# Designs tried in a protein design run: designed miniproteins, single chains. Part 16

Each design is a single chain, and the fold is of that chain. pLDDT is the mean over its residues in the fold that is shown.

## One batch from the design tools (miniprotein)

Design m511
Fold by ESMFold2-Fast:
Structure m511 (fold): chain A 151 residues (1-151)
Amino acid sequence: SMEEEKEKKENEEAKKRIQELGEEALEELRRGGRLAAEYTRRGDFERAREVLREMGETLSKKYTEILDLAAKYPEAGPVAVEEVQRLMDEMVEVAGRLAELSREGGEAMLEAVEYVADVVKEAAKKVPEIQNELEAIMSSGVTRAAELVGK
């Protein structure tokens, strides 16, 4: 039916938008991680923390938009999970790299990981079908980042 065709198109557009938000978030994470690493190498931990805080706020906004789309279009739920997992894995890698440079740099990135995880867990309440999977990804990511930072 024309109604089923419209629904299919809306689901496809939602999946594409989630992927676009994921790519934008990954680029912000790479930019923020590089800049924080540069400040960390200089011993400028206050600027490293500020960069990571601003990055965490930007990522949290994009993750909230991803989950709002998954809430409206449940068929896009698996794509949202894939993008959230991919971004959390990259955040954990950034935490490890910053921890290798300094404990303070690693701790600042762990704070950003914890902040993003808390925002995603709250937003996940809007998407019951994938909530448990998202909470598991966030909890695993925080634990792994904390271990790499030596906490």
Scores: mean pLDDT 91

Design m512
Fold by ESMFold2-Fast:
Structure m512 (fold): chain A 78 residues (1-78)
Amino acid sequence: SPDSALSKELLRAAKNGDIERVEQLLKLGADVNAVDENGNTPLHYAKNNPKKNKEIVEILKKYGADTSLKDKNGNTPE
């Protein structure tokens, strides 16, 4: 489905620190709180990227990223 494809792309863009692609995908309606097979949201990946994390975190929070969501290890992105 379009939502599944956008979600997968958003998670990858956040993991790779691709600011422009994150913005594009969110503008297309990607789920800011999408989860992968490990329970990671885009915000989890953004927080673990030291080079571009601040800008991506700001963008994700602007789009309503939930800071309380836990991955499979029980960790929030905060």
Scores: mean pLDDT 82

Design m513
Fold by ESMFold2-Fast:
Structure m513 (fold): chain A 61 residues (1-61)
Amino acid sequence: MKGQRVVAVKDFTAKTADELSVKKGEELEILEIIDRNTLLVRSLATGKTGYVPGSYLRPLP
């Protein structure tokens, strides 16, 4: 799943400096799988990186 493209299925607001805020429909790249509920991602629109809950993301083909 590293390098896999994903899309945010709903808005997520970062609560810590290490988390990334995303908007529904935003495309991201998985950099690392931290655990079963947390992914380290990079936004394709902004280039910013941070942690997002996996439940907010869906794999793209």
Scores: mean pLDDT 80

Design m514
Fold by ESMFold2-Fast:
Structure m514 (fold): chain A 58 residues (1-58)
Amino acid sequence: MELAEVVEDYEARLPTELTLKKGDIVEILKVHNDNWWLVRQVATGKVGYVPASVLRKI
């Protein structure tokens, strides 16, 4: 399982995006492109796109 830590708060701008807080852990499901990753938030099970720039692989 590919995991990443959220390094910067992100507020969803579209229904397909996920709102995340700094310190949240996500599972990387798909790399759509260099700028956007499809992730699942481990704590909630919610799935959505977030900017790759707010994530750090662990």
Scores: mean pLDDT 83

Design m515
Fold by ESMFold2-Fast:
Structure m515 (fold): chain A 107 residues (1-107)
Amino acid sequence: ETGETPLHLAAREGNVEEVRRLIAAGADVNAKDKLGRTPLHYAAAHLPLALLKVSEEEAERAQVEVVEILLKEGKADVNAKDKFGLTPLDWARLLGREEVAEILEKY
């Protein structure tokens, strides 16, 4: 209903292994949900809730790993704009995701 693909959900949850599996299986790394957001937007914006209950540091590390996999293995479009005109980098900066923002700035 939201237009979310399995890759959007894996990226949001910080599921590194599932992100790699989906990319290897030919998932559309630039698929857009109903708000024009790609899996890279999800990785940049959302801290994994399940991991956050265990460790904020583990949640942040998983988020960084997912961003790197989407960029290096998936070749995700860093300049993709959602319906609000925001890129993954804009979302990372808005939400104070400093390490993710630094990675996105290198692309």
Scores: mean pLDDT 82

Design m516
Fold by ESMFold2-Fast:
Structure m516 (fold): chain A 70 residues (1-70)
Amino acid sequence: SKEEIIEEGKKIFNDAVEKVKTLPEEERQKRLKEIQKLYDKFLNLYHDGASVEELKEALEKMKKEAEKIV
């Protein structure tokens, strides 16, 4: 379901946030902004009525991009 995909996206967001907590303040703030922007883009697709398939593709892209940020 879309709800399960969104919950998975939330886990990816929370995990990324946790991974950057040990960074120096300035670098941490920069990476947090990048992670937040990525998550907001994903949530906007959901709120705009994207299909289950589109959300699955967006989730995979978000996961890959989050791994590059952290």
Scores: mean pLDDT 83

Design m517
Fold by ESMFold2-Fast:
Structure m517 (fold): chain A 68 residues (1-68)
Amino acid sequence: SVETLLKFAEEAKKVENALSLKTIGEKLREAGNLDAALETYKEAARLAEKNGNDVLAKEAREKAEEIE
């Protein structure tokens, strides 16, 4: 459910797991919750950048731009 995905997103933010946030964003997009997917991708990009993972940050930004 979307509710379960949102709980997983909060846990991933707490542990600063950018890869998990990107995956959760993809699942939210597939479930049709584009607003939640967009915010989750933005947070994934922010955390990936903070952690020096430029590849993941770029991928997450591109996914966010697809939704806008």
Scores: mean pLDDT 84

Design m518
Fold by ESMFold2-Fast:
Structure m518 (fold): chain A 57 residues (1-57)
Amino acid sequence: MKAEELIEAAKNGDVERVKKLIEEGADPTAVDEDGRSALDIAIENGNEEIVKILKEK
């Protein structure tokens, strides 16, 4: 699912993939099996660029 790919992209710090998945309609509020969203992961990893992308949604 696109939501799982978004979460993986956030874990990897892959800014370009995050942008593409959001453009394709991935749900930025979707959570993984432990209840963490892509935004939560980006905040924990300190990736400010991904945080800004997800918050602008």
Scores: mean pLDDT 77

Design m519
Fold by ESMFold2-Fast:
Structure m519 (fold): chain A 160 residues (1-160)
Amino acid sequence: MTVDLSGQNLTSVPSDLPTDTTVLNLSSNNLSSLPSHIGNLTKLETLDLSHNQISDLSALANLTSLKELDLSNNQISDLSALANLTSLEYLDASHNQISDISALANLKSLRVLDLSHNQISDASALANLTSLTVLLASNNQVKEEDFANLTSLVNLVVSN
């Protein structure tokens, strides 16, 4: 089931979300945290959290059915909660405070990754993401040479 709660000025996620939700849009709200009951949406395949004030992703750690995750325009610095989301094919984590991407090293299903507008200086965690076809990493401390092992890349954007 799809649930769209975008742009509603929410400060917290509703507790009465249907447990068969597969697509959840929470973008363009005033969320500063994710309540633990989000972690019960174990059938969630698509989650949009873009344009919020989120810093803690701990509630997402059990959403192993996620394929698409938008985290763009938040206050995120820690991706450790994503380390087990091995079904993830799309991640937008642009416009955050991320410096460590070691949590991404096992996300071998990733095809599209946006890390633009972060604080990343080490891209070594991406070296084994051989399914990656699109990488956006502009406005970081990384260079094009850091991605030379990503032989499946069709689109690489690295600009300071």
Scores: mean pLDDT 98

Design m520
Fold by ESMFold2-Fast:
Structure m520 (fold): chain A 62 residues (1-62)
Amino acid sequence: MKVDAIAQAVEDFVAQQPDELSFKKGELLHILEIVDEEWWLVQSLKTGKTGKVPRKYLELVS
């Protein structure tokens, strides 16, 4: 199935690795790829930066 969705951060996240993306609660993120059950590859709509983030801090928006 094609992944082309937007999620909103429900909590702040601070990147622990260079390939991860930091964000603040309330930011909108474009989901590019589901890497696995825990991690999604996203692009920040605010900054345009791309990185991996834990899915548990995200909520899909319509």
Scores: mean pLDDT 80

Design m521
Fold by ESMFold2-Fast:
Structure m521 (fold): chain A 72 residues (1-72)
Amino acid sequence: MLEEAKRHLEEGKKALDNGDYEKAVEHFERAVELAPDSPLAAEAYELMAIAYQKLGDTEKADEWRKKAEELR
């Protein structure tokens, strides 16, 4: 479970680096689903905020950033 969540986090980071923001969000959502309320989920939320910002969805970006802050 946690190892699978880490894999999705890594794939999401790769997608984000490649400019595939929608694919990145998909992987980060799966990572959070597999490891909720964890340091990994906090990192995934931060990266989702970046991806949504790149997609022009500032409301979603702010939402995910706040979730990341709540887990720290």
Scores: mean pLDDT 81

Design m522
Fold by ESMFold2-Fast:
Structure m522 (fold): chain A 87 residues (1-87)
Amino acid sequence: SELNEKLFEAARKGDVEGVRELLKQGADPNAADELGLTPLHLAARAGHVEVVRLLVEEAGADVEAKDAFGLTPRDIAREAGHEEILA
């Protein structure tokens, strides 16, 4: 989906307004890419606290989603040095 691809990019960039607008247009907050990475994984890896908050608290993103390597968004945040995310 083009909307889901744009959502992945907005989450990776920390574009809070873009994430909000794409979700309003019907983008799936639980969409997974080829590696099983969701928007929440991408935002957590990049340390984008406000996007993480929006995805979890407003969009119902699955905080326990596992990528192809069995890693949750919190695991990815910790590996990236953002231990406070999803703590």
Scores: mean pLDDT 87

Design m523
Fold by ESMFold2-Fast:
Structure m523 (fold): chain A 66 residues (1-66)
Amino acid sequence: EFDELVKKAKELAKKVEETGDRELAIPTVNAMMLVLAGEVERWLGDDETALRSLQEAVKILEELVK
């Protein structure tokens, strides 16, 4: 579900921020830009592309929290 992926991405981004690691700032911003792109894509009716953008954002953020 789209809304679940958005929530997961935001929660993961918060966990990255909690590390205090400034080296992770740029990749975290890039992942959040993919979340925004997914939200815009969904608004335009491109649900498949929106889900792909969110899935990629979640993958990036999951890698950063390791």
Scores: mean pLDDT 81

Design m524
Fold by ESMFold2-Fast:
Structure m524 (fold): chain A 124 residues (1-124)
Amino acid sequence: SKQQTDDLHAAALAGAVETVRELIEQGADVNAKDDRGNTALHLAAYNGHVEVAKLLIEAGADVNAKDDNGNTALHLAAYNGHVEVAKLLLEAGADPNAKNDNGETPLDLAEKNGHEETVKLLKE
C-alpha cells in the first residue's frame, strides 16, 4: 500500500532497522518508489545506513534502480562518502559505471565532493 511505502521510506531514511524489518515481514514492496523516484535503498544509501541497506538488499531490492535524476543508490552513497554502503552495493552487483542524467558516474560524484576513501574503493 502507499502507507506501507511511505512508512518504509521514512524508516529507511531514519536508519530504523527493526521498523524496516517489520515492514518487509508485513509485505511492504522494497522496490516501491516515492514521488522523486527514490526506493528505500536510495534513502538508506544517501544517509549511510549500512544495516538497513543490507536488509533491503537481502529482501530483493533492485540495487540498480534509478531515481528521477538517474541516480542509483551507489551514486547517492558516493555523493555523501558512505564507503561501507558503497562497498555493500558493489558486492550486491551495483554498476559502478552507471551514469545519471548529468552523465556522472558514482566515481565522478565521490571525486566532486572530495570523498577520498570512496574514490579509492570505486577505482578498484
Scores: mean pLDDT 91

Design m525
Fold by ESMFold2-Fast:
Structure m525 (fold): chain A 81 residues (1-81)
Amino acid sequence: SAVRAREEALAREFGIKRRGGSPLHDAVRAGDLELVRRLLAAGADVNARDEAGLTPLDIARIQGRQEIVDVLLAAGADPNS
């Protein structure tokens, strides 16, 4: 899809390590708030699950990065998933 192609281009531009899942998952794991915001603006699925069944919000909570948690919730992340 056009959205996924743009996400992959942003991940490559920002030099994010790919670990499977979506670019948004990898941006959250890296703690790259700027890339997280740009991926969400590009139409990334905020509730997508990676190969381990984790959402971007799950990863942000595990890392304790409250600013990324807040950005994901503002973008429509399901707090109960």
Scores: mean pLDDT 82

Design m526
Fold by ESMFold2-Fast:
Structure m526 (fold): chain A 119 residues (1-119)
Amino acid sequence: MLLQFAYRGDVEGVKALIEEGADVNAKDENGRTALHYAAYNGHVEVARLLIEAGADVNAKDNNGRTALHYAAYNGHVEVARLLLEAGADPTAKDNEGRTPLDLARENGHDEVVALIEEA
């Protein structure tokens, strides 16, 4: 349920589940956490709530990808900035040897490229 609310950007749903003691680091069948889904869809406030609640910003899914890989893949500058400020590793490689920087470049997300190169 937490992952579905994070995917949709349901801030109030995420807050309620965190207050009820939901495991913010729980993984689905793909190895993804709520933070992966918030980053994939650019949900800044959800990502912030998850990080404040103790989400592992460097958790890898079954593809070896972190939340920063997904923010970079989809060009979500504000989520990428938040993740980097929270200690996300910009040099982490996925199972295909790609970093968040590689994914941002492949997809033409110049603002994310500039942000990661500064980190």
Scores: mean pLDDT 91

Design m527
Fold by ESMFold2-Fast:
Structure m527 (fold): chain A 65 residues (1-65)
Amino acid sequence: MEKAFKLFDKDGDGVITKEELKEFLEKYFGMSDEAVEKVLKEMDKDGDGVISFEEFKEYETKVEP
């Protein structure tokens, strides 16, 4: 996943837009628009419209005791 994140982060600023992540999920996972929207809302907890590397990593290692 981290490797894929770098492919979308073409500017190297450590963030990915919701649009880029949506295209990725639809193309590689065959997810519907509604399913993708749900995932994007969960990852974008700050509501600023971008997904940081930290947010992406939290999704992957999702454990908060």
Scores: mean pLDDT 64

Design m528
Fold by ESMFold2-Fast:
Structure m528 (fold): chain A 152 residues (1-152)
Amino acid sequence: LLDAARNGDLEKVKELLAQGADVNAADELGLTPLHLAAQAGHLEIVELLLSTPGADVNARDIFGLTPLHLAARAGHLEIVELLLEHGADVNAQADLDADTLVAGLTPLLLAEMAGHKEIVELLLKHGADPSVTRSKEGEERLKKLKEERARE
C-alpha cells in the first residue's frame, strides 16, 4: 500500500484497500499512505484514503509531521484543501526533539518558507494562527535559517 500511494498507482491502492490492507500502515519513519500520497501530489489517492473508514488525517511521522505539513511544503493546494475539509489540524506542530529545521514547524510556516502564497492564504482562512509560527523562537529560527542561506 505505501509504495502504491507514493508512486501514484490509484488502481493498486484500490485493490489493496479492497483486500483489507491497513489504511494507516506506517513505514520505519512513521509515514502512512496518506503522508506519501499528500507529499507526492496524488490527489485522487488522497481522496480515496480519506474516504476509507478509520483513516487518520492527523497521523504523525517520527518527527511529528502530518500529511498537511507535507502537502503544504510541497505546494499541493488542492490536497491541502481536501485535508482541511477532512479535519486536518491546521495548527499541528512538529516534535521539538527532532532536527531544528522541523521542530515546532506548522503547515503555515512550511508553506511560507517554500513560497506557496495561495496555500498560506488558504491556511490562514482555515484558522492557522500566525502567532504560533511568529513566536519569538519561530521568528528567530526563520531569521537564522535565512541568514545561514544568505552567507555566500
Scores: mean pLDDT 77

Design m529
Fold by ESMFold2-Fast:
Structure m529 (fold): chain A 60 residues (1-60)
Amino acid sequence: GVAGADTDGDGTFSAAELKAILRANGYNPTDEEVEEMIKKADKDGDGTLDLPELLALMGE
């Protein structure tokens, strides 16, 4: 992303936020599952997921 993306460039989701999103959809993810998802996409090890990476994870 460039230009317009800088306004909402904070499109990252923490483990807690990801859990909340999943629970809002009727899922009960474990800490392990959430961490696995984040670690798979987050090479930085910051414990957060970018929106594009989250969408890629949720997409088949």
Scores: mean pLDDT 64

Design m530
Fold by ESMFold2-Fast:
Structure m530 (fold): chain A 87 residues (1-87)
Amino acid sequence: MELEKRRELLEKQIEEAEKNGDYIGVARAHLELAEIYREEGKFDEAIEHYQRAIEWAQKAIDKGVNKETAEELLKRARELLEEIKSQ
C-alpha cells in the first residue's frame, strides 16, 4: 500500500519535473521509482526506470546543469542497473 502510493507520487513528480525542465528532479524520481519496483520484485520495470534515470542525468550533464549532482546520479543508476542485471 505505502509503496504503491509512493510510486504514484513519484510518477507525478516526473511529470512536473519534465514540464519544468528539472533534469535532476526527473533523474532522481526515476531512480527512486526503480528502487520501489526492485523492492516489489518487478525487475524489468526497475531496469527501465534505472535506464531512464541514466538518460536524464546524462541530459543534465550535456546541458551543463548541476553537473556534479548529475554525475553522482548517473554513477549510482549505472551501479544499480549493473547489480540487477548480474542477478
Scores: mean pLDDT 84

Design m531
Fold by ESMFold2-Fast:
Structure m531 (fold): chain A 69 residues (1-69)
Amino acid sequence: MSTLKEAFIRHIFSFFDKDGNGYINFPQLLRVVSILRDNGQNPTEQQINEADIDGDGQINYDEFVRLMT
């Protein structure tokens, strides 16, 4: 992965993680996915499902990086 891409992903994550708890909730993830789709990116349902491995509606930074990569 490029360092610049990682910095950008981290910046987006921090923006949505307003509570600073290291997680993005499912509605915030859907908003990110919508923005990506509007820009011609299409995260697969598999990637989205893999981002929420625990099924608790909370996505941590590592899961978010996997979705974005």
Scores: mean pLDDT 68

Design m532
Fold by ESMFold2-Fast:
Structure m532 (fold): chain A 137 residues (1-137)
Amino acid sequence: SLGAELLRAAEAGDLERVRELLAQGADVNAKDGGGNTPLHLAAEAGHLEIVRLLLEAGADVNAKDIYGRTPLHLAAEAGHLEIVRLLLEAGADVNAQDIYGRTPLHLAVEAGHEEIARLLVEAGADLTAKDINGNTP
């Protein structure tokens, strides 16, 4: 399907193929077997211009995978500062919790991404949010 090709192109960083597939009517919010959208895959992989293009095409910035993770969770864990900034500007929920109660701030702190953690706090991240083990960020 066009959606399956869009997921592959977004993960691979093929900007021109993403553009072509969207122009052909590919579902911008297509999901793989893990519940990942093209936006999840591009955000985790660090493909800034593809993230921008998908958001312009109407991608759901707050889509959740099978673990309840949003694109913001994946970008924060992976250390992609400019993608985190772009997702927040696009209306990403800074306090979204995955199935383990973890916010993007939990993942940024656990991964040692201090500048991303600071950006998330400035964007209104809840410093008192507890994961399933009772840990705050």
Scores: mean pLDDT 95

Design m533
Fold by ESMFold2-Fast:
Structure m533 (fold): chain A 85 residues (1-85)
Amino acid sequence: SIEELLEQLFEAVRAEDVERVEELLRELKRKGGDINAVDPRSQYGWTALHVAAALASQEIVDLLLRYGADPSLRNALGKTAFEVA
């Protein structure tokens, strides 16, 4: 399901597993899932881009942006991905 793909994507981003992130992004795009979806485990509405930026994982930030992640989206604290970095 898209929900399971998103959960796996957030886990792969937190693990900084670049290859796994790219595999999951391809599958998410194929199924029409939203790359800008918030982490369902996040109480602050963090997107995958927020998590990658906070970890300073530049390769994953670049992957997410190539797949259409929106850097202007704000979490529940009013922060964009680059303001949490």
Scores: mean pLDDT 84

Design m534
Fold by ESMFold2-Fast:
Formats: sequence, structure tokens, C-alpha cells
Structure m534 (fold): chain A 58 residues (1-58)
Amino acid sequence: MELYRAIKDFPAVLPTELSLKKGELVEVLKEVNDDWWLVRSLTTGKTGYVPKSFLEKV
């Protein structure tokens, strides 16, 4: 399981994006491209796209 943490708050703008709070843990489901990853929040169980630059590996 690829486990990452949000290093800062990410406010989703598009309905396909996932809003994250700083410190929130996510599972990476797909590395769709070099800039955006599909993740699942371990806090909410919701899935969506986030910029990989907002994530650090745990």
C-alpha cells in the first residue's frame, strides 16, 4: 500500500478533485500523470485527484 500524507491543505476546485487537510493520510490508487495522482482519503474514504506536490511519502 502506497501511503502518503498531505503536507498542506488542498482545496478542491473541480468535482473530480479531493480536498485534503494538512496531515491527512491518503492511499495512492493510481499515478495518473507526473503532476496528479488518484488517491483515497483514509479519514473520509473518499477518492479523487490531488497534486502529488501536496503529498509526502510516509
Scores: mean pLDDT 84

Design m535
Fold by ESMFold2-Fast:
Structure m535 (fold): chain A 60 residues (1-60)
Amino acid sequence: GKPIAVAIKDYKPKSKEELGFKKGDILEILEEVDEEWWLAKSLKTGLTGLVPKSYVKIIK
């Protein structure tokens, strides 16, 4: 299956392409866009968007 990550801090989206989240939110990692950004889906909201890799930790 796709990797699961947990948000380690809050993130405010800076554009429409980015996904906002809160510390502790669980994200499914859909795609690595580059070394700094992943395309992810919030399991809490069902919304998809770009997340900064440094704000999340893979937990499986």
Scores: mean pLDDT 87

Design m536
Fold by ESMFold2-Fast:
Structure m536 (fold): chain A 89 residues (1-89)
Amino acid sequence: ADGDIPALVKRIASGFDINAKDENGETLLHLLAKEGHTRTVELLISTGLANVEAKDNKGRTPLDLAKEEGKEETAKAIEKYAKMQGKKA
């Protein structure tokens, strides 16, 4: 996993569903959080398109995975941006 912000931006711009779930129910945000890609996670959440409350097949959010893997800075970033997504639509 490259943490390549230009490649991620290009995928989002091409209509890629960033909330698509894999066979484990994990989104791109779950994978980035689990690996500790803090800057990419911040960028993805800042678009307002990423569902930070998405749960995998075990009921874990990206925040839960970041905490389980000891990715403290990524967990802080998700908590900060989750508050920003907490309304208003």
Scores: mean pLDDT 72

Design m537
Fold by ESMFold2-Fast:
Structure m537 (fold): chain A 60 residues (1-60)
Amino acid sequence: SKEDILNAKDETELIKAILEHAETGGKEGQEKASKALGVFDRLKGKVPLEELKKAVADVF
């Protein structure tokens, strides 16, 4: 999942990678995905995609 996040080519792929972690990671995966979506929402449109991906990946 962390590799999929770092390899996302756009915000749509990044969101899909976060949601897949929620679907496959059980309760811990859901908690991390929720935190990652919070980071995504806070930073989207404010930083380049590369920085957004790194910040999201730091949650996992």
Scores: mean pLDDT 81

Design m538
Fold by ESMFold2-Fast:
Structure m538 (fold): chain A 62 residues (1-62)
Amino acid sequence: LKVGDIVEAVKDFPALLPTMLTLKKGEKLLVEKVVNDNFVLARSLETGETGYVPASALRKVE
């Protein structure tokens, strides 16, 4: 994943910290920052909220 990628949640993910996003399977997001191999900062294209999410819960949309 890289900054500017449009990604889709591959599974439901409950936020574990206040800085994280809760995801629904199929939700579309924009990657705003790659933090490390495990986490990205993403903006939900459905809600407009921004937060950290695990990279393993996301796949790149073509």
Scores: mean pLDDT 81

Design m539
Fold by ESMFold2-Fast:
Structure m539 (fold): chain A 156 residues (1-156)
Amino acid sequence: MRRELLTALLDIEEGRAEAEEVIPELLKRYVPGVDEELAETLANLIVYGTTKKNPPPTYVGLTAGLPPVVAAAYYASQENPKDSDGNELSEEQKKLLKQFYDLLVEWLGEERIEELTRLGREYVEAVAAGDLERAREIALEAREFVRRVLRELLAE
């Protein structure tokens, strides 16, 4: 169970799997009460930064440059999260996202999730300021941090 999720997340960050395929399957498997449509909507939020069902291949949401784990931590850390278009999440979407976040806290540890949440916030602030070079640097740092943490936890 834990090892399979950590492997799937690492495979995304190392380019061995597509986040768009893996994240919906993880949500359906590990988050109670997630159906197919809710899994797709939450995965689109985590991967693309949108609650839209079929984002076009050219769509770039505010958080689309982040690792999925960092984007999930960023959105779940907010009392009233919004997608990149300013749409508020439904109460059901917030509850299920919080359940996924609590699962990530259990498996990665609170201190590591706090660091991922910080990186997500700094990335969004850089994008909002138009500092795309800094946003790219934060995204690369976040990806290396996630890869390191997942490799450490898989070596235990």
Scores: mean pLDDT 81

Design m540
Fold by ESMFold2-Fast:
Structure m540 (fold): chain A 92 residues (1-92)
Amino acid sequence: ELHRAALRGDLERVRALLAAGADVNAQDEDGFTPLHYAIMAGEVEVAELLLANGADPSILVKPGASPLKRLEEEGDEEGVERLREAGYEPVV
């Protein structure tokens, strides 16, 4: 499943699943998209790939408390900037 591949940072599997027609914006039983799992796991490259393939960052369960804050706290300024450049802008 795309959600698990995103959580694990399995970039090649994410590409393969998207190429096979997986829904990039699929929500699981908790309302999480693959993008949520990638960001929660700190998998910036996977998050960028999902955004490039039409992932909607507005489909967040709790946008104002987004995992983007975790990357900021870890000092991953490059990861934060890359996600913003890819179109991930959490609403305040």
Scores: mean pLDDT 69

Design m541
Fold by ESMFold2-Fast:
Structure m541 (fold): chain A 84 residues (1-84)
Amino acid sequence: AEAHYEEGVAALRRGDYDAAIAHFEKALEIKESARVYTNLGRAYLEQGKYDEAIKYFQKALELNPDNYEARTNLSTAKLLKAAA
């Protein structure tokens, strides 16, 4: 689980959003996590896939309502979707 999460974070930092998504999806198959959902949402947001980004940020907040990163990114994703 953690190995896939770290690989996903590394891919996200490199701008390899498809690779990041694949690694985060594998991490979720092993263990559900607000942190993984937040980064999966971020990868979709960077690709301009706002509906997917919103979905995963909402999943992160279902697990951890105090996740500041998920809350701020959800607001950003909704704003960008409205402007598209």
Scores: mean pLDDT 84

Design m542
Fold by ESMFold2-Fast:
Structure m542 (fold): chain A 62 residues (1-62)
Amino acid sequence: ADLGKKLLEAAYAGQLDEVKLLIANGADVNAQDAFGRTAFDIALDMGHEDIAEYLKKLAEEE
């Protein structure tokens, strides 16, 4: 729960290194904000293509 919220905040801020660290520590990639947006959705909305590509690859590798 807490890690999921931090993941969404990192995606909003464009902090790729923080996104990677949070996921490595077990953050739920399916965590949603108050508008139903995942970290991937937020990265796309904010124009952080590097984070969006990272999250997409992570989903494809699992």
Scores: mean pLDDT 81

Design m543
Fold by ESMFold2-Fast:
Structure m543 (fold): chain A 58 residues (1-58)
Amino acid sequence: KKLARALYDYPKKSEDTLAVKKGEILEILEKVDENSVLAKSLETGEEGIVPLEYLEEV
């Protein structure tokens, strides 16, 4: 599976987005558009959209 690390804190902005904290590891489930992905938090199990610029693939 494709994993990514959050580079910065990202607050929940809408029901479709995922709140992440710097250093959190996420699973990338699907590419939504050129600038965002659908990701799953490995800590909470929550899913939502996160901007790609906030993530680094590991």
Scores: mean pLDDT 81

Design m544
Fold by ESMFold2-Fast:
Structure m544 (fold): chain A 69 residues (1-69)
Amino acid sequence: MKLSKKEKILKLIGEILRLIGEILDLEKELKKALEEGDEEKAKELEEKIKELEKEREKLMEELRELEKE
């Protein structure tokens, strides 16, 4: 059972949007941690944001490859 190209694109868009939402929430927490002077929490949040940004980039690349099909 394989998804159609359109269904694959919609699924990837949904996953990308979910990651963007998660990144925005973490950026909000990061801003709070920086304002409070919590340098350790800020570091942890920056690392998590970087990991999610890499995951988003991978999904964006997969979306670009599907558009070439």
Scores: mean pLDDT 82

